# Designed miniproteins, single chains, continued (4): the designs that were tried, part 14

Each design is a single chain, and the fold is of that chain. pLDDT is the mean over its residues in the fold that is shown.

## One batch from the design tools (miniprotein)

Design m12455
Fold by ESMFold2-Fast:
Structure m12455 (fold): chain A 59 residues (1-59)
Amino acid sequence: MSQEELTKLAVETAKKKGVEAAKKLAEELSFQMASRGELSLEEAMAYGKAAVEAAEKAA
């Protein structure tokens, strides 16, 4: 999953289920990507932060 894909998913989740659900989704998915070796922890934190910020703006 790309940063753009995670951000888009978080924004859609914020619109459908609210910002708190979107934040939890962004955190869970970014950490899962890091645990699977798809991203470094630093990259996963950056992806999650960007997705959370986009979700907050979309609400």
Scores: mean pLDDT 79

Design m12456
Fold by ESMFold2-Fast:
Structure m12456 (fold): chain A 98 residues (1-98)
Amino acid sequence: MKPYTAFVLMKLENPASDEEAEKIFAELEEWARELGATARRYGNTFVVTIRAPTLEEARRLAEAAGRRMRELTGQDVLVFVLDGSGVLVERRRLRATP
């Protein structure tokens, strides 16, 4: 059985500069590394990829990553969870709490 894969992503809508985006990404990448996740940056888009043996573990790690992204940016975060066959089993939007 292949593991679940979660993608946690956001796009910075109004970064002050590329330097600020790089700083935010560096903090996210360090956090992701501590959890064994992979962080990637595509311009102003940040993606954390999580692989987990169960749906519950994938959800737990994705929620933690989304919370970290929200803390760093104050923006909404999108979560997609795929099963071991690449089928989308969950799609969520983690909203920034006031």
Scores: mean pLDDT 78

Design m12457
Fold by ESMFold2-Fast:
Structure m12457 (fold): chain A 72 residues (1-72)
Amino acid sequence: ASVRAVGHVLRGIGAVLEGNDDEAAQSFLEAARLYYEEGDKELAIRVLERGIEMTTNPENIERLKKALEEVK
């Protein structure tokens, strides 16, 4: 897991705290993609699971769930 992937996780959490659901979902998706590409499948899954828990928009939750199914 790179500093870049961690940076996207932190951005996602910050977006959640600001109420920016779209930015949060996009940041978690990007973090999960980076972890998966680096071979950190477990971290990719955990980021997506946390993203699903922290997002509120049904469309964004569905995007994260689809990414989770692809990573499993």
Scores: mean pLDDT 85

Design m12458
Fold by ESMFold2-Fast:
Structure m12458 (fold): chain A 87 residues (1-87)
Amino acid sequence: MEKEKEARELLEKEKEISKGYDPSPENQEFAQKRREFIENADLVYVKLRLDEAIEEAEKRFGPEVAEKMRKAADGTLKSVEEARKKK
C-alpha cells in the first residue's frame, strides 16, 4: 500500500540521517528540517517506526519489555490521532 511504502521510506531516510550526524551549522539546519518533515508524516510512518523498535526490544529483552513498549506506543498513537482530529 502507498502509505506503508512511504512510511518505510521515511524510516530508512531517518536512519541514514542519524548515521551521518554532524553537529555543524549546516547539519543543524538539516536536522530541524528533518524533524518538521517527520512531524508531518502520516500516522502509518509513526506506527511502522514503533513496530520496528518493539520487535528489536523483544529480541533483546524479551516479550515483557516489548509488551510495555507496545502499550506506550498505542497511547502515543491515540494521543496524536486525537490531537489531529481536534485541529
Scores: mean pLDDT 63

Design m12459
Fold by ESMFold2-Fast:
Structure m12459 (fold): chain A 74 residues (1-74)
Amino acid sequence: MSPALMELTDASVELIKVAVDISLFGKTAENLLAASDVLQRMADIAAAGGVASDEEIQSLRDEARRYREEAERL
């Protein structure tokens, strides 16, 4: 398994923990920014490791941006 895939797996677990926090405590600026940060790091890992398509990487960046914009509206 590539090191990038292991890093993506670890980041995915971190994202699940943030999703659990959102489910338990609702959407806060803090947990939305945490989700944005994890998604941005996942995109950067995938791009650097060459383990995802350009479309998949762009999708992760778009999701990170949406969470950041949602946090800014709170």
Scores: mean pLDDT 84

Design m12460
Fold by ESMFold2-Fast:
Structure m12460 (fold): chain A 76 residues (1-76)
Amino acid sequence: SLDELAQLVAEAGARSSAGALSSASGKPATGFSEGRGDTGIGRAVSEGGGKAEVVSTPSGSTGKAEGPGGKSEGDG
């Protein structure tokens, strides 16, 4: 679908961001490994792009158990 196609494009951008943000944040390197798409189908573009570029909040604190499982796993 067109919706999924847009998400695939976002994934490509996340890969580029991993290199650039690695110098600024270093967070996309950790989240990118999990959002590769090999382990998390669809959740890669949903998770890997949004919070990966923020440096203050670690992965656990980002969702705080109320959002990490809803959007990436069952809310598609």
Scores: mean pLDDT 48

Design m12461
Fold by ESMFold2-Fast:
Parts: C-alpha cells; sequence; structure tokens
Structure m12461 (fold): chain A 59 residues (1-59)
C-alpha cells in the first residue's frame, strides 16, 4: 500500500477532485494519464483526484 503526503494545499474545482491541506496523508489508489493521482484521504476516507505535484510519495 502506497502513501503520500500533501506538500501544498489543494482546493477541489470539480466533483471528481478532492480538497486536501498541506501535511494531510493520503493512500494512493491509482494514476491517470493527465498527471493526477487517485487517492483516499486517511482522515476523511473520501476518494478523489489530485494533481501529482501536490503530493510527495512516502518511501
Amino acid sequence: MEYAIVVEDFEAKSPEQLTLRKIDVVEVLGFDENGNYIVRSVKTKQIGMVPAEKLQIIK
């Protein structure tokens, strides 16, 4: 299971996107061809798309 940390606040602009705040942790579920991750918020359990540049994968 892969996790990422939010490095910069992101506000959803569509129903398919997920609003996230800096330092939030998300579970990475997938990746689309447009440079977005499909993630699940660990805090809220909500699923949505977030631009890849807003996330840093935890290794």
Scores: mean pLDDT 81

Design m12462
Fold by ESMFold2-Fast:
Structure m12462 (fold): chain A 69 residues (1-69)
Amino acid sequence: SELEKKIDELKKKMNELVAQLKTLQAQRDATTPGSAEHQALLAQIKAVSDELNRLGEEYDKLLIELKKK
């Protein structure tokens, strides 16, 4: 079904972003606080976290639709 395919695509995207977030967090923890590199990593972490939250909302909405059928 189209809903199941969209859910699978979102799940895959979310898993990729979680892996990316873990890598960025590890890089952040290895950099000097206040450095330009550290600030760039904080911005990237925020962007990935914001995207994960957005996809999570879409995922929940699709799960509700799937349960109604």
Scores: mean pLDDT 85

Design m12463
Fold by ESMFold2-Fast:
Structure m12463 (fold): chain A 63 residues (1-63)
Amino acid sequence: SALGLVAERELAKLEAYLEAYRAAKDEAEKQRILDQAQKDFGYRNLAELERAVAAGRRALAEA
């Protein structure tokens, strides 16, 4: 469905932020990635971003 495609694209963007965070070598780069995720999606910290990815994966697996 169109909603499923939108949800899949949004999840892919969230997963890209999480992978970029994990690949980052210093705290300044990690903070920049979290700041961008907050600006784009409203997630305030790593834990919120990780929960959003987990929830998105669950929703798509159950669809």
Scores: mean pLDDT 80

Design m12464
Fold by ESMFold2-Fast:
Structure m12464 (fold): chain A 86 residues (1-86)
Amino acid sequence: SLPKENLKVDMKSVDGKRLLIVTHNGKTIEVDTTEYKVAFVLDAEVKGNELIVTGSNGVQLHKLVIDLNTGEIIKEKSELDTGPAP
């Protein structure tokens, strides 16, 4: 059966690496986030063909932009995620 949504994002730690596992449109993509100092994934948002993942190193938030068609990190951002209001 087909689920309502075709996007799934998980984080794995193996052999000293931090791997982001993205499943979209039946395709699974593994992204190495070790060099970006991402320890934990807090949020993931889809905008068209891009996935914006918010990660943390325990001190500040970092955002990664991943192309869902190619599976590559096309941009990295180091910004505070303050949010305007609930």
Scores: mean pLDDT 69

Design m12465
Fold by ESMFold2-Fast:
Structure m12465 (fold): chain A 59 residues (1-59)
Amino acid sequence: SMKEEEYQKAVEELKKRYERIKAFIDERFASDPARREQLLAEVDELYKEELERIKKKIS
């Protein structure tokens, strides 16, 4: 089980990590918009999955 404070911290760290990942993808694939869009969509799905896993730990 995860306490509310631990949950809030975990969610903030997850957001910061994914912001860095998206920034990296934007820079690395600036010359390939199609690949950039595909990777950003995949990153969004991974973010949702990790957020759901964190939510399950608090419940």
Scores: mean pLDDT 82

Design m12466
Fold by ESMFold2-Fast:
Structure m12466 (fold): chain A 87 residues (1-87)
Amino acid sequence: SSSVRQKVSEAVGRVIRAIGRELDGDLEGAARDYTEAARLYLDVGNETNSIDDYQLAIKYAKRGEELGHPGGKELIEKAKKNLEKLK
């Protein structure tokens, strides 16, 4: 759907931005962008029932958490719970 394509485009853009911010030493900004990308992948996973999108949500939420963003843990828990429903 156009909604799914928009969210994937935004998630990819956030990951690219996060990588650039890490290289610039803006770890707080990188953490926020990774966490926002994780939320977008979680939303896409919920719409598509895609295992890959839930795994990307977990990956980027973990990276956000490693860099100190407080939202990562909740996104990991939600993605794992929703992923279990597909197995």
Scores: mean pLDDT 87

Design m12467
Fold by ESMFold2-Fast:
Structure m12467 (fold): chain A 87 residues (1-87)
Amino acid sequence: MEEKERKEIEEKLREVVEKALEEARKQGVTIEEKDLEALKQGIEKAIEAGVEVFELYRRLPEMPEASEEERKEIEEAYKKLLELLEK
């Protein structure tokens, strides 16, 4: 179950990123092929980080030792990801 959910989240995040790239191109942002490889790596890292945030948010109720600052950061990151997925 967890692996299937991770793949679904990864796929949705990739769609959001592709849509954002199309919007950037519409605004006249030209991406060179050199920068495309760096951008691809950055995107993959962002997707991995996004999946990790979903996992951390789900584990939060079972992490009583987590500081209020850490909980805030996870909640903020989760909220931003939800906004991206809802667009």
Scores: mean pLDDT 69

Design m12468
Fold by ESMFold2-Fast:
Structure m12468 (fold): chain A 73 residues (1-73)
Amino acid sequence: MMEEERERIREEIERVRKLVEENRDTAPPVLVEAARAGIRLAEELLAGTPMEEIRARNEAILAELEPAAKALV
């Protein structure tokens, strides 16, 4: 992974983590959980987990959250 990509991911993790912390009481729980899952995957990507594995985990998380997400639509 390029160093510039790693820096962008770190900055985005910090930004999203702050937004989750500030908005957890006002945002729908499923969106907060999705954001936290995304942060976790991004942290694993930075730790050296292959992108292919990250994609597989992301798809699994989205499938798990799908029933709750449909309830919001």
Scores: mean pLDDT 73

Design m12469
Fold by ESMFold2-Fast:
Structure m12469 (fold): chain A 89 residues (1-89)
Amino acid sequence: DDAIQAIFATGVNGQIDRATFARLLDVVRRRYGMSDAQVAQAMAIFDQLADAAGRLDHQAFIAWLDQMRSIGFSDAAVDAVFAAYQSTL
């Protein structure tokens, strides 16, 4: 997904800030039909895993993706996010 890949290409040292993540979730919501409630839960989990600077490192991002499956994100949505993330590393 070119739009998701472009969002990850703005990351620094594989770290993703909250604003970049909000843009990512907006694209995923529109393309994969995620509910506003699922997006809100995804942001709450981001806030739990984020460091003191409000960013996810690589390990925290993988943990976040695993939790997205558990809150009902489709495998297609999670796999598209992971593939785009890996392609920008």
Scores: mean pLDDT 76

Design m12470
Fold by ESMFold2-Fast:
Structure m12470 (fold): chain A 111 residues (1-111)
Amino acid sequence: AMADAYKAALEAQARAAGLHLIFADSDTEENRKKVEEAIERARREHRTLLIANMGVDELTVYALNLAIEALRADPAFRAVLTTLPGVTLSPEVKEAVERLRAEQDAIAAAA
């Protein structure tokens, strides 16, 4: 599947670049827990978190909101959203990513 090829490519690129990667590909309690663990691991290891939007808005928004909370608690934390080609960003995802960028910009301005 196109999504499987994209996941494999992102996993290889994230590994090479030293990024932590999570896929927002199904909104389950288990995947929400994986998002929480990925954020804490990225913070602990001082590595950027790459959030891959696979078209599941609820999990993508959940991950972005947790990343914003993590950034507020640790100004050195960084997260970036990437989106599967062909997926259109919902208004909720657009709002959440704009909030993440605004928080990063506010921290940079305060430093």
Scores: mean pLDDT 81

Design m12471
Fold by ESMFold2-Fast:
Formats: structure tokens, sequence, C-alpha cells
Structure m12471 (fold): chain A 73 residues (1-73)
């Protein structure tokens, strides 16, 4: 499975799950899930679990901030 396939699948699955919310919020969550899935794949490929876990946490924090900004609108 390619990185693009992992991102696309996670994004589509999340959007379908949350599309009953506002379109902006559903899209924000979907992009966040796609980015997290992609980072998890890269982390597994790197062989450095500690570095990978920190990278995943950084992406999660950035995506949560972005989603909260959309929610505040």
Amino acid sequence: MTLGEVYSKATKDAYEKYKGLSPDLANAIAVGEGNLAAMRMLSLGSGDKELGDKAIEGVREQEERRINEVKAK
C-alpha cells in the first residue's frame, strides 16, 4: 500500500463517518485522520519508534488545533 493510498483511504473513511456534521468540520477531521495515518506509515517504515511516536504526536496536536479553529467558527 502506498502512502497516498493510506492517506486517501483514511480521509474518505473519516469524511463518510463525519459528513453529518458541517462540511468544513467533516473535511477538517478527514484531513487530520489522513495525515495521522500517513505519519503512522512513515513511522513504521523508519524503524525508529521513539522518533515516530513524537512525530505522530506533533501531527495530532497540529490537527487538533486546526479542527478546534473550524469548530470556533
Scores: mean pLDDT 80

Design m12472
Fold by ESMFold2-Fast:
Structure m12472 (fold): chain A 72 residues (1-72)
Amino acid sequence: SPVRQLVLRYTAESIRIVGDMVDQIIAIRQQARDGSEQEKLEAQRKIEELAEEARKQLRELAERFDQELASL
């Protein structure tokens, strides 16, 4: 089904976006683990920025999905 193929492609893209974010968060947390209070606060800010960027990418992905689904 064209709808099934579309859903699977967008699901795979969503998994990639979230996975990339999670991997970066893990790396940031690991680097800040034994750091100063200031370094830990900076790590928290970077994590918040990564989450915001991922949300933006997911919103753009959802808009493209809706447009392609409407064309089917």
Scores: mean pLDDT 89

Design m12473
Fold by ESMFold2-Fast:
Structure m12473 (fold): chain A 76 residues (1-76)
Amino acid sequence: SEAREKLVEAARKVQEAADRIYKETGDKQLAQDMLREAGEAINRALEDPSQVDEAVELAERITKKADELIKKVREE
């Protein structure tokens, strides 16, 4: 299923972003919160295909915010 493939890829990208947050900032709680938020959205999308695009967009926003935070920490 294309929808399932999108959700798996979204989960993988958030996991990679959470790993980067932990390695670059040491903030384990933030990394865990990112995984939880994305996981909840992905689980909703697995039950309701109409939620797939929202879950993917949320995962992309979480990943982008993580990258922006890492950049900001390195500039300080």
Scores: mean pLDDT 85

Design m12474
Fold by ESMFold2-Fast:
Structure m12474 (fold): chain A 54 residues (1-54)
Amino acid sequence: MDLERAQKAIEELMAENDGKWPTLEQLREIAEELGVSFSLVLEAFSKLVQERAR
């Protein structure tokens, strides 16, 4: 699913960056790489943030 692909891409990028949250620019790059909307990548990012807050 596109949302799961975006979430996995964000997690992989965070692993490469010592666990730091991606920048807005990096989120746009993920959207372009996966061929999905930037809004979908933002949704995946929001879910990851919510999961960490719990």
Scores: mean pLDDT 78

Design m12475
Fold by ESMFold2-Fast:
Structure m12475 (fold): chain A 58 residues (1-58)
Amino acid sequence: AISALAAAAGLSALETSILLLAVVDQMTNAEIAAQLGVSVATVSAKIASAIAKIVAAV
């Protein structure tokens, strides 16, 4: 599952939370930013970083 893949790929807790909200809950970057108390730019950067780590890990 995504949580196990995130752990195996070396994702941070924030990257894992953002990825789960985006993929499982289908939230927008703005909604995720509001939920976690971070900027939209941070969410976008963390999604890109998380995807890169997952792609590198598989």
Scores: mean pLDDT 75

Design m12476
Fold by ESMFold2-Fast:
Structure m12476 (fold): chain A 64 residues (1-64)
Amino acid sequence: DKLIKEILELWKNDTPANIGKALALALEHDLVEEVSKADPKFAEFVETIRRAAAIGREAARAAA
């Protein structure tokens, strides 16, 4: 409860450092779904990052 509120406050503050902290806390504590229920834009952001990371990892593995 308190951690989800802290993540949402960091996400709304709109600085790169705060956005990074919000993402790190949500991933570390497996709270992405709970935060995304409160703010759907967070879900879209995380999904975009996951897709980009997956594509990058597949490309790196194919090159190895």
Scores: mean pLDDT 74

Design m12477
Fold by ESMFold2-Fast:
Structure m12477 (fold): chain A 81 residues (1-81)
Amino acid sequence: GAENEALIQKAKKIVADGLATVKELLAQGKVDQAKLEADITLGLLRIMLGVAKVEGNEELAKALQELIDAFEAEVAALLAK
C-alpha cells in the first residue's frame, strides 16, 4: 500500500544519504566519523525494521532487511580499502 511505498522510499533515501556521507568522510581520511555516520544510518534503518516486525508487516520488514544488508555490505567494502 501507499504507506509501505512511502516508508521504503524513506529508507532508500536514508541508505543513499548515508552512503554518500560515508564515502565523502572516507575520501577526507575521517575514518572514525565515517564509522559513526554508518552506525547512525544503521540505527535509523533498524528502528524502522523493528516497527515493521512488531506490526507484523512482513513485506516491509523484508524490504528493510534487504536495504540494511546491502548498506552493511557496501560500508564493509569501503572500510576494507
Scores: mean pLDDT 89

Design m12478
Fold by ESMFold2-Fast:
Structure m12478 (fold): chain A 89 residues (1-89)
Amino acid sequence: SEGKKLVEKLIEDLRKKIEEAENIIKKYKSILSKETIELFQEAIKYYQEAIALLESGRFTPESLKKIDELIKKGEELYKKALELFKKQK
């Protein structure tokens, strides 16, 4: 179904962001500030929680709102971490 494909793509996109953040932390740990690492780690946690809800397959209006809020918080933290990373690289 179209909805299933959209959910699978969203999970894939979130997993890619997690992998990119983890790779940045691993590769640049010696030069990254503690703040930058913590922002990436917090973004990863929000994305992981969103993925868990998406994979549950239980889509109520309340769960969809929570997923949206988790993704938005994760994106905000990820963007902030990425901006700090670009200034340190």
Scores: mean pLDDT 87

Design m12479
Fold by ESMFold2-Fast:
Structure m12479 (fold): chain A 83 residues (1-83)
Amino acid sequence: MSNEEKAASLYTAAMINAIGAQTNTELGLRVPENRERFYEGSLNDLASARENAKNLEKLDPKLGAEVLKRVDAVEAEVRAAAA
């Protein structure tokens, strides 16, 4: 696999994980009975997104930095939504 193909795969994985964290956060707000489980899910998705973004940054520093910024913003939203 080329470095370009690896970068595309890591970008896709990081973005899917970031969207997963946002989705779990929204579900926790809509279903308060399960908010702790959704919050844990959001944190797990954020950890995966951050790992993929850091690996992406090694191959494509500019794109990786942009994704890390998005992950940081999503983490702030997740933590602000925690009850």
Scores: mean pLDDT 85

Design m12480
Fold by ESMFold2-Fast:
Structure m12480 (fold): chain A 115 residues (1-115)
Amino acid sequence: MKQKALELLEQFKQNLEQGNYEEAIKTLKELNKLIVELYKEDKNFAISLVFEVLETLAKNYKKLSKEVFRELANLLIELAKELDSELVKTTVYSFLMFMAPKAGDLSLGAEALEK
């Protein structure tokens, strides 16, 4: 489980950095499913994976189209809702609000506040 999550995280990082956005979105969907399961077993490890995804997005968001950014942001919002962790929700919201003005989509802030 943990090893597969680390492999998916590495694939997500590589795909996002290389501009393979369709694969990055697909990989994040798979990674999110594993993070939800890992959160039940090792909350700190699961939260560390969320932070790594957010840092990767923060490094690359200026290269992203509004559509790609919105899809990745929505996946992170869905993940935050599934984990039902105030720390994760607050962190995801803060990162998305920081990036949203540069991505040009202010509606993401409202979505991040929803349950």
Scores: mean pLDDT 78

Design m12481
Fold by ESMFold2-Fast:
Structure m12481 (fold): chain A 73 residues (1-73)
Amino acid sequence: SSELLGEIAEKIAEALLNKDEKKLEEIKKEALKKGISKEVIDLIIEHVEAILNEDWEKAAESLEKLAELLNIK
């Protein structure tokens, strides 16, 4: 599950960096089908989007929440 999560996170970052909304939706659907929590997926997306928007405060907060969810699993 951790290996899958890492792979999905990398794909999400690539899709967001390339502004490829279609690929992002495909990645989200794949991750959900493989049992990754929607909350984890949404936080990874929120974190990368915050970085792209130069919202460093929100980027740090989302990373903290993501770390908490990964430890609770």
Scores: mean pLDDT 78

Design m12482
Fold by ESMFold2-Fast:
Structure m12482 (fold): chain A 85 residues (1-85)
Amino acid sequence: SVEELIKKAEELVKEMEKRGADPNVVEAVRLQVERVKYLYDNKRKPSGSFIDELLHNRDVARQRNDTLSVEAFDLLIEAAEQLRS
């Protein structure tokens, strides 16, 4: 479910913080988690531009070999696609 995907992404953000990830990276991922959560809580559908932004952020994380951020963005992309349905 979208709720489960959001919870897993929130847990990954906490794990990133515990492992001493860059605070700017943690905040960037947290912002996108909060945006997906806002859409879910308000029964709003994501825009195509928002999904494109998530895809771009995942690619940037992948280029940095940041596996936790990639996993978080994978969950957020799946949640956004479910919200579009």
Scores: mean pLDDT 89

Design m12483
Fold by ESMFold2-Fast:
Structure m12483 (fold): chain A 117 residues (1-117)
Amino acid sequence: SFYTEMARALARIFDEAAREGLSEEELAERIKALLSEFFGVPAEEITPDDIYDALTAVLRNADPEARAELEEAFARLLAARSGASADTVRLIVIELRDDPALAPERAAAARAAQAAI
């Protein structure tokens, strides 16, 4: 489905960011480019709120397997950055923390980050 494909594409971006040590700006640009492809809007029009809304929609609507793949990639990115404050990643983490429905995903990400400390 649309969200399942987006979840897998986001997981690949997070894995690349973790392995290649992408900067905050590089990660944000790759996420915006991906959302531009999926939603058919110019990347420069994509806001941090749009990124949050897209991630929330993906986590709620993607197949459980693709969601788990995204959660794992996100956890690896957080661990690799050791809580580094990439604005895009930080905004996603903060917003996910405020949604009770996403508590399992936040717990998995937190455990991976703690293991890296």
Scores: mean pLDDT 70

Design m12484
Fold by ESMFold2-Fast:
Structure m12484 (fold): chain A 85 residues (1-85)
Amino acid sequence: SAAEREALKKAVEAFVKALKEEGVLNEEQAERLLKDMLGALDDPKTPQAVKDVIKAAIDTYKKVDAKAAYETLMSGLAQLAEEEA
């Protein structure tokens, strides 16, 4: 639903802000990640597997912390890239 999408986008914004504030990412890296994640969620052409990786990262952020969520995101995206190679 539109409400679920907006809630997920808000969670992505909070997650990326936490990564920047905790020093995991610099300002340029945080801005790029935010744009890429929000763009992926808004684009209907984005593969469901990529959207599922983003959702898994946000779930990890809510249950653990921003650093663990970032590791979940990077690991998930790397696995998808290996499956396409």
Scores: mean pLDDT 84

Design m12485
Fold by ESMFold2-Fast:
Structure m12485 (fold): chain A 68 residues (1-68)
Amino acid sequence: GEEFVREAEEAARRGDIEGARRAAMAALAQGDFESGLRGLRYYRDAAVRRGDEKAAAAAEAGIAQLEK
């Protein structure tokens, strides 16, 4: 739960796009969609900040799927 969100936030703060993605995906793999969604938002923010358009688009697609 909260551990994955904290890991994603810390990774995003460092500019570690893959670290943020891994934390978000770990939450989703365990069925924690709320923590996964929060993690994907950190993944998106890190990708946007680094100019990684492909990672940002992937994160936005994941967020859109979970917000329904």
Scores: mean pLDDT 84

Design m12486
Fold by ESMFold2-Fast:
Structure m12486 (fold): chain A 63 residues (1-63)
Amino acid sequence: ERVEEILKLADELLENYTEEEILELSLTLEPNSLMGEAVIAVLKMLEGTPREDIEKALEEVAK
C-alpha cells in the first residue's frame, strides 16, 4: 500500500504541478515521507526513468 500511495501522489503531482514546483517541494520535504518519496519518484520520471523501474525499486525497499 505504501508503494501504491507514493505512486498515486506522484501521478497527482505530475497532473497538478509544474517541474519547477515539484523541484521546490523536493527541497522542503523529508525524503522518507510519503510525499517526499512521491516527489523523488516524479523527478526520476522527468529525468527519463520508466515508471515500472521506479515502482519495482519502491517495492524492493518496502520488503
Scores: mean pLDDT 76

Design m12487
Fold by ESMFold2-Fast:
Structure m12487 (fold): chain A 83 residues (1-83)
Amino acid sequence: LTDEQIEALRAAAREALENRERALEEAREEGGEETAERVEEALRYAERFLEAVDAGDRAAAEAAAREALEHVARAGELTKKLA
């Protein structure tokens, strides 16, 4: 990830965590409980990502970002299957 991408993801992660409760409710409504679980895991990795960025640990930040995106992708696949 580039520095610019890390900064953009940092902003997105903060916004997602601020709206955590709403995001989980929306995920449950759109894709059911399994989709909500995937979004919850993505939010946990978003939190890890912010911690890593604050600590200056680039490798940990990249790893956390990849895990968060993977869980978001899986949630999207579940939603498409139900549509």
Scores: mean pLDDT 76

Design m12488
Fold by ESMFold2-Fast:
Structure m12488 (fold): chain A 72 residues (1-72)
Amino acid sequence: MAKELAEALKEAAEAVKEGKDATSKIAEALALAGEYSKEWAEKVGEAARLYQEDKEKGAEELKKLAEEVEKK
């Protein structure tokens, strides 16, 4: 559901901001996105990839996606 996906994305972004390991939270968001839609699985997958390359940019993208899914 969109609400659960938004919460998982927010928790992942907050974990990165607090300097904690966000890997488990990102994995949860990916699983929820996959059940929600193929397009959302792709978007969250790109954010997860970005997190592996740049944690700050990844967190920003995860937060943006959380706000986007909450509006739908």
Scores: mean pLDDT 78

Design m12489
Fold by ESMFold2-Fast:
Structure m12489 (fold): chain A 85 residues (1-85)
Amino acid sequence: MEADAEGLRETARIARELAAVADPSVAPADVLRAAIEEAVRAGRLSEELAQELLDMIDKFEAGEEYVPSERLLEIGEYSETLPPE
């Protein structure tokens, strides 16, 4: 269940974009949903991680409380070390 290099890189990229979506002035959540779906289709992201990311987007849009899993938080910490695109 470890993410390989491609899966981790894609998840980190999406996590950075999710952090940006927390600001309502940035890209719409639908764009991130499409990116997550494409990553799953390409085999770069596991279904389990994709579901967690989609749930986070849904919670942000609904204004609901969302607590990420420990695994997703660890991936998020890694994404903070990546340079901006």
Scores: mean pLDDT 59

Design m12490
Fold by ESMFold2-Fast:
Structure m12490 (fold): chain A 73 residues (1-73)
Amino acid sequence: MGGVKETEEITEKVLEELRPTLSDRELEAVRDVMMYGEHVGVVARRYGLSVRTVSELVRRANELAVELDEEKK
């Protein structure tokens, strides 16, 4: 299960890296999906984004999370 602490820490690092390239609403959408496991459709409606946009942002965030995890290798 890797612990809640590790998931929270990596998610915060991902959001920090994305902050200069994303709007506040896009950052909050990624946070809600990655940290809280919220459904992409629910998050998209909440922030006035398309499902496609949120899915693409989450995909990029997951790729970045893997890249940051490789730094610990």
Scores: mean pLDDT 75

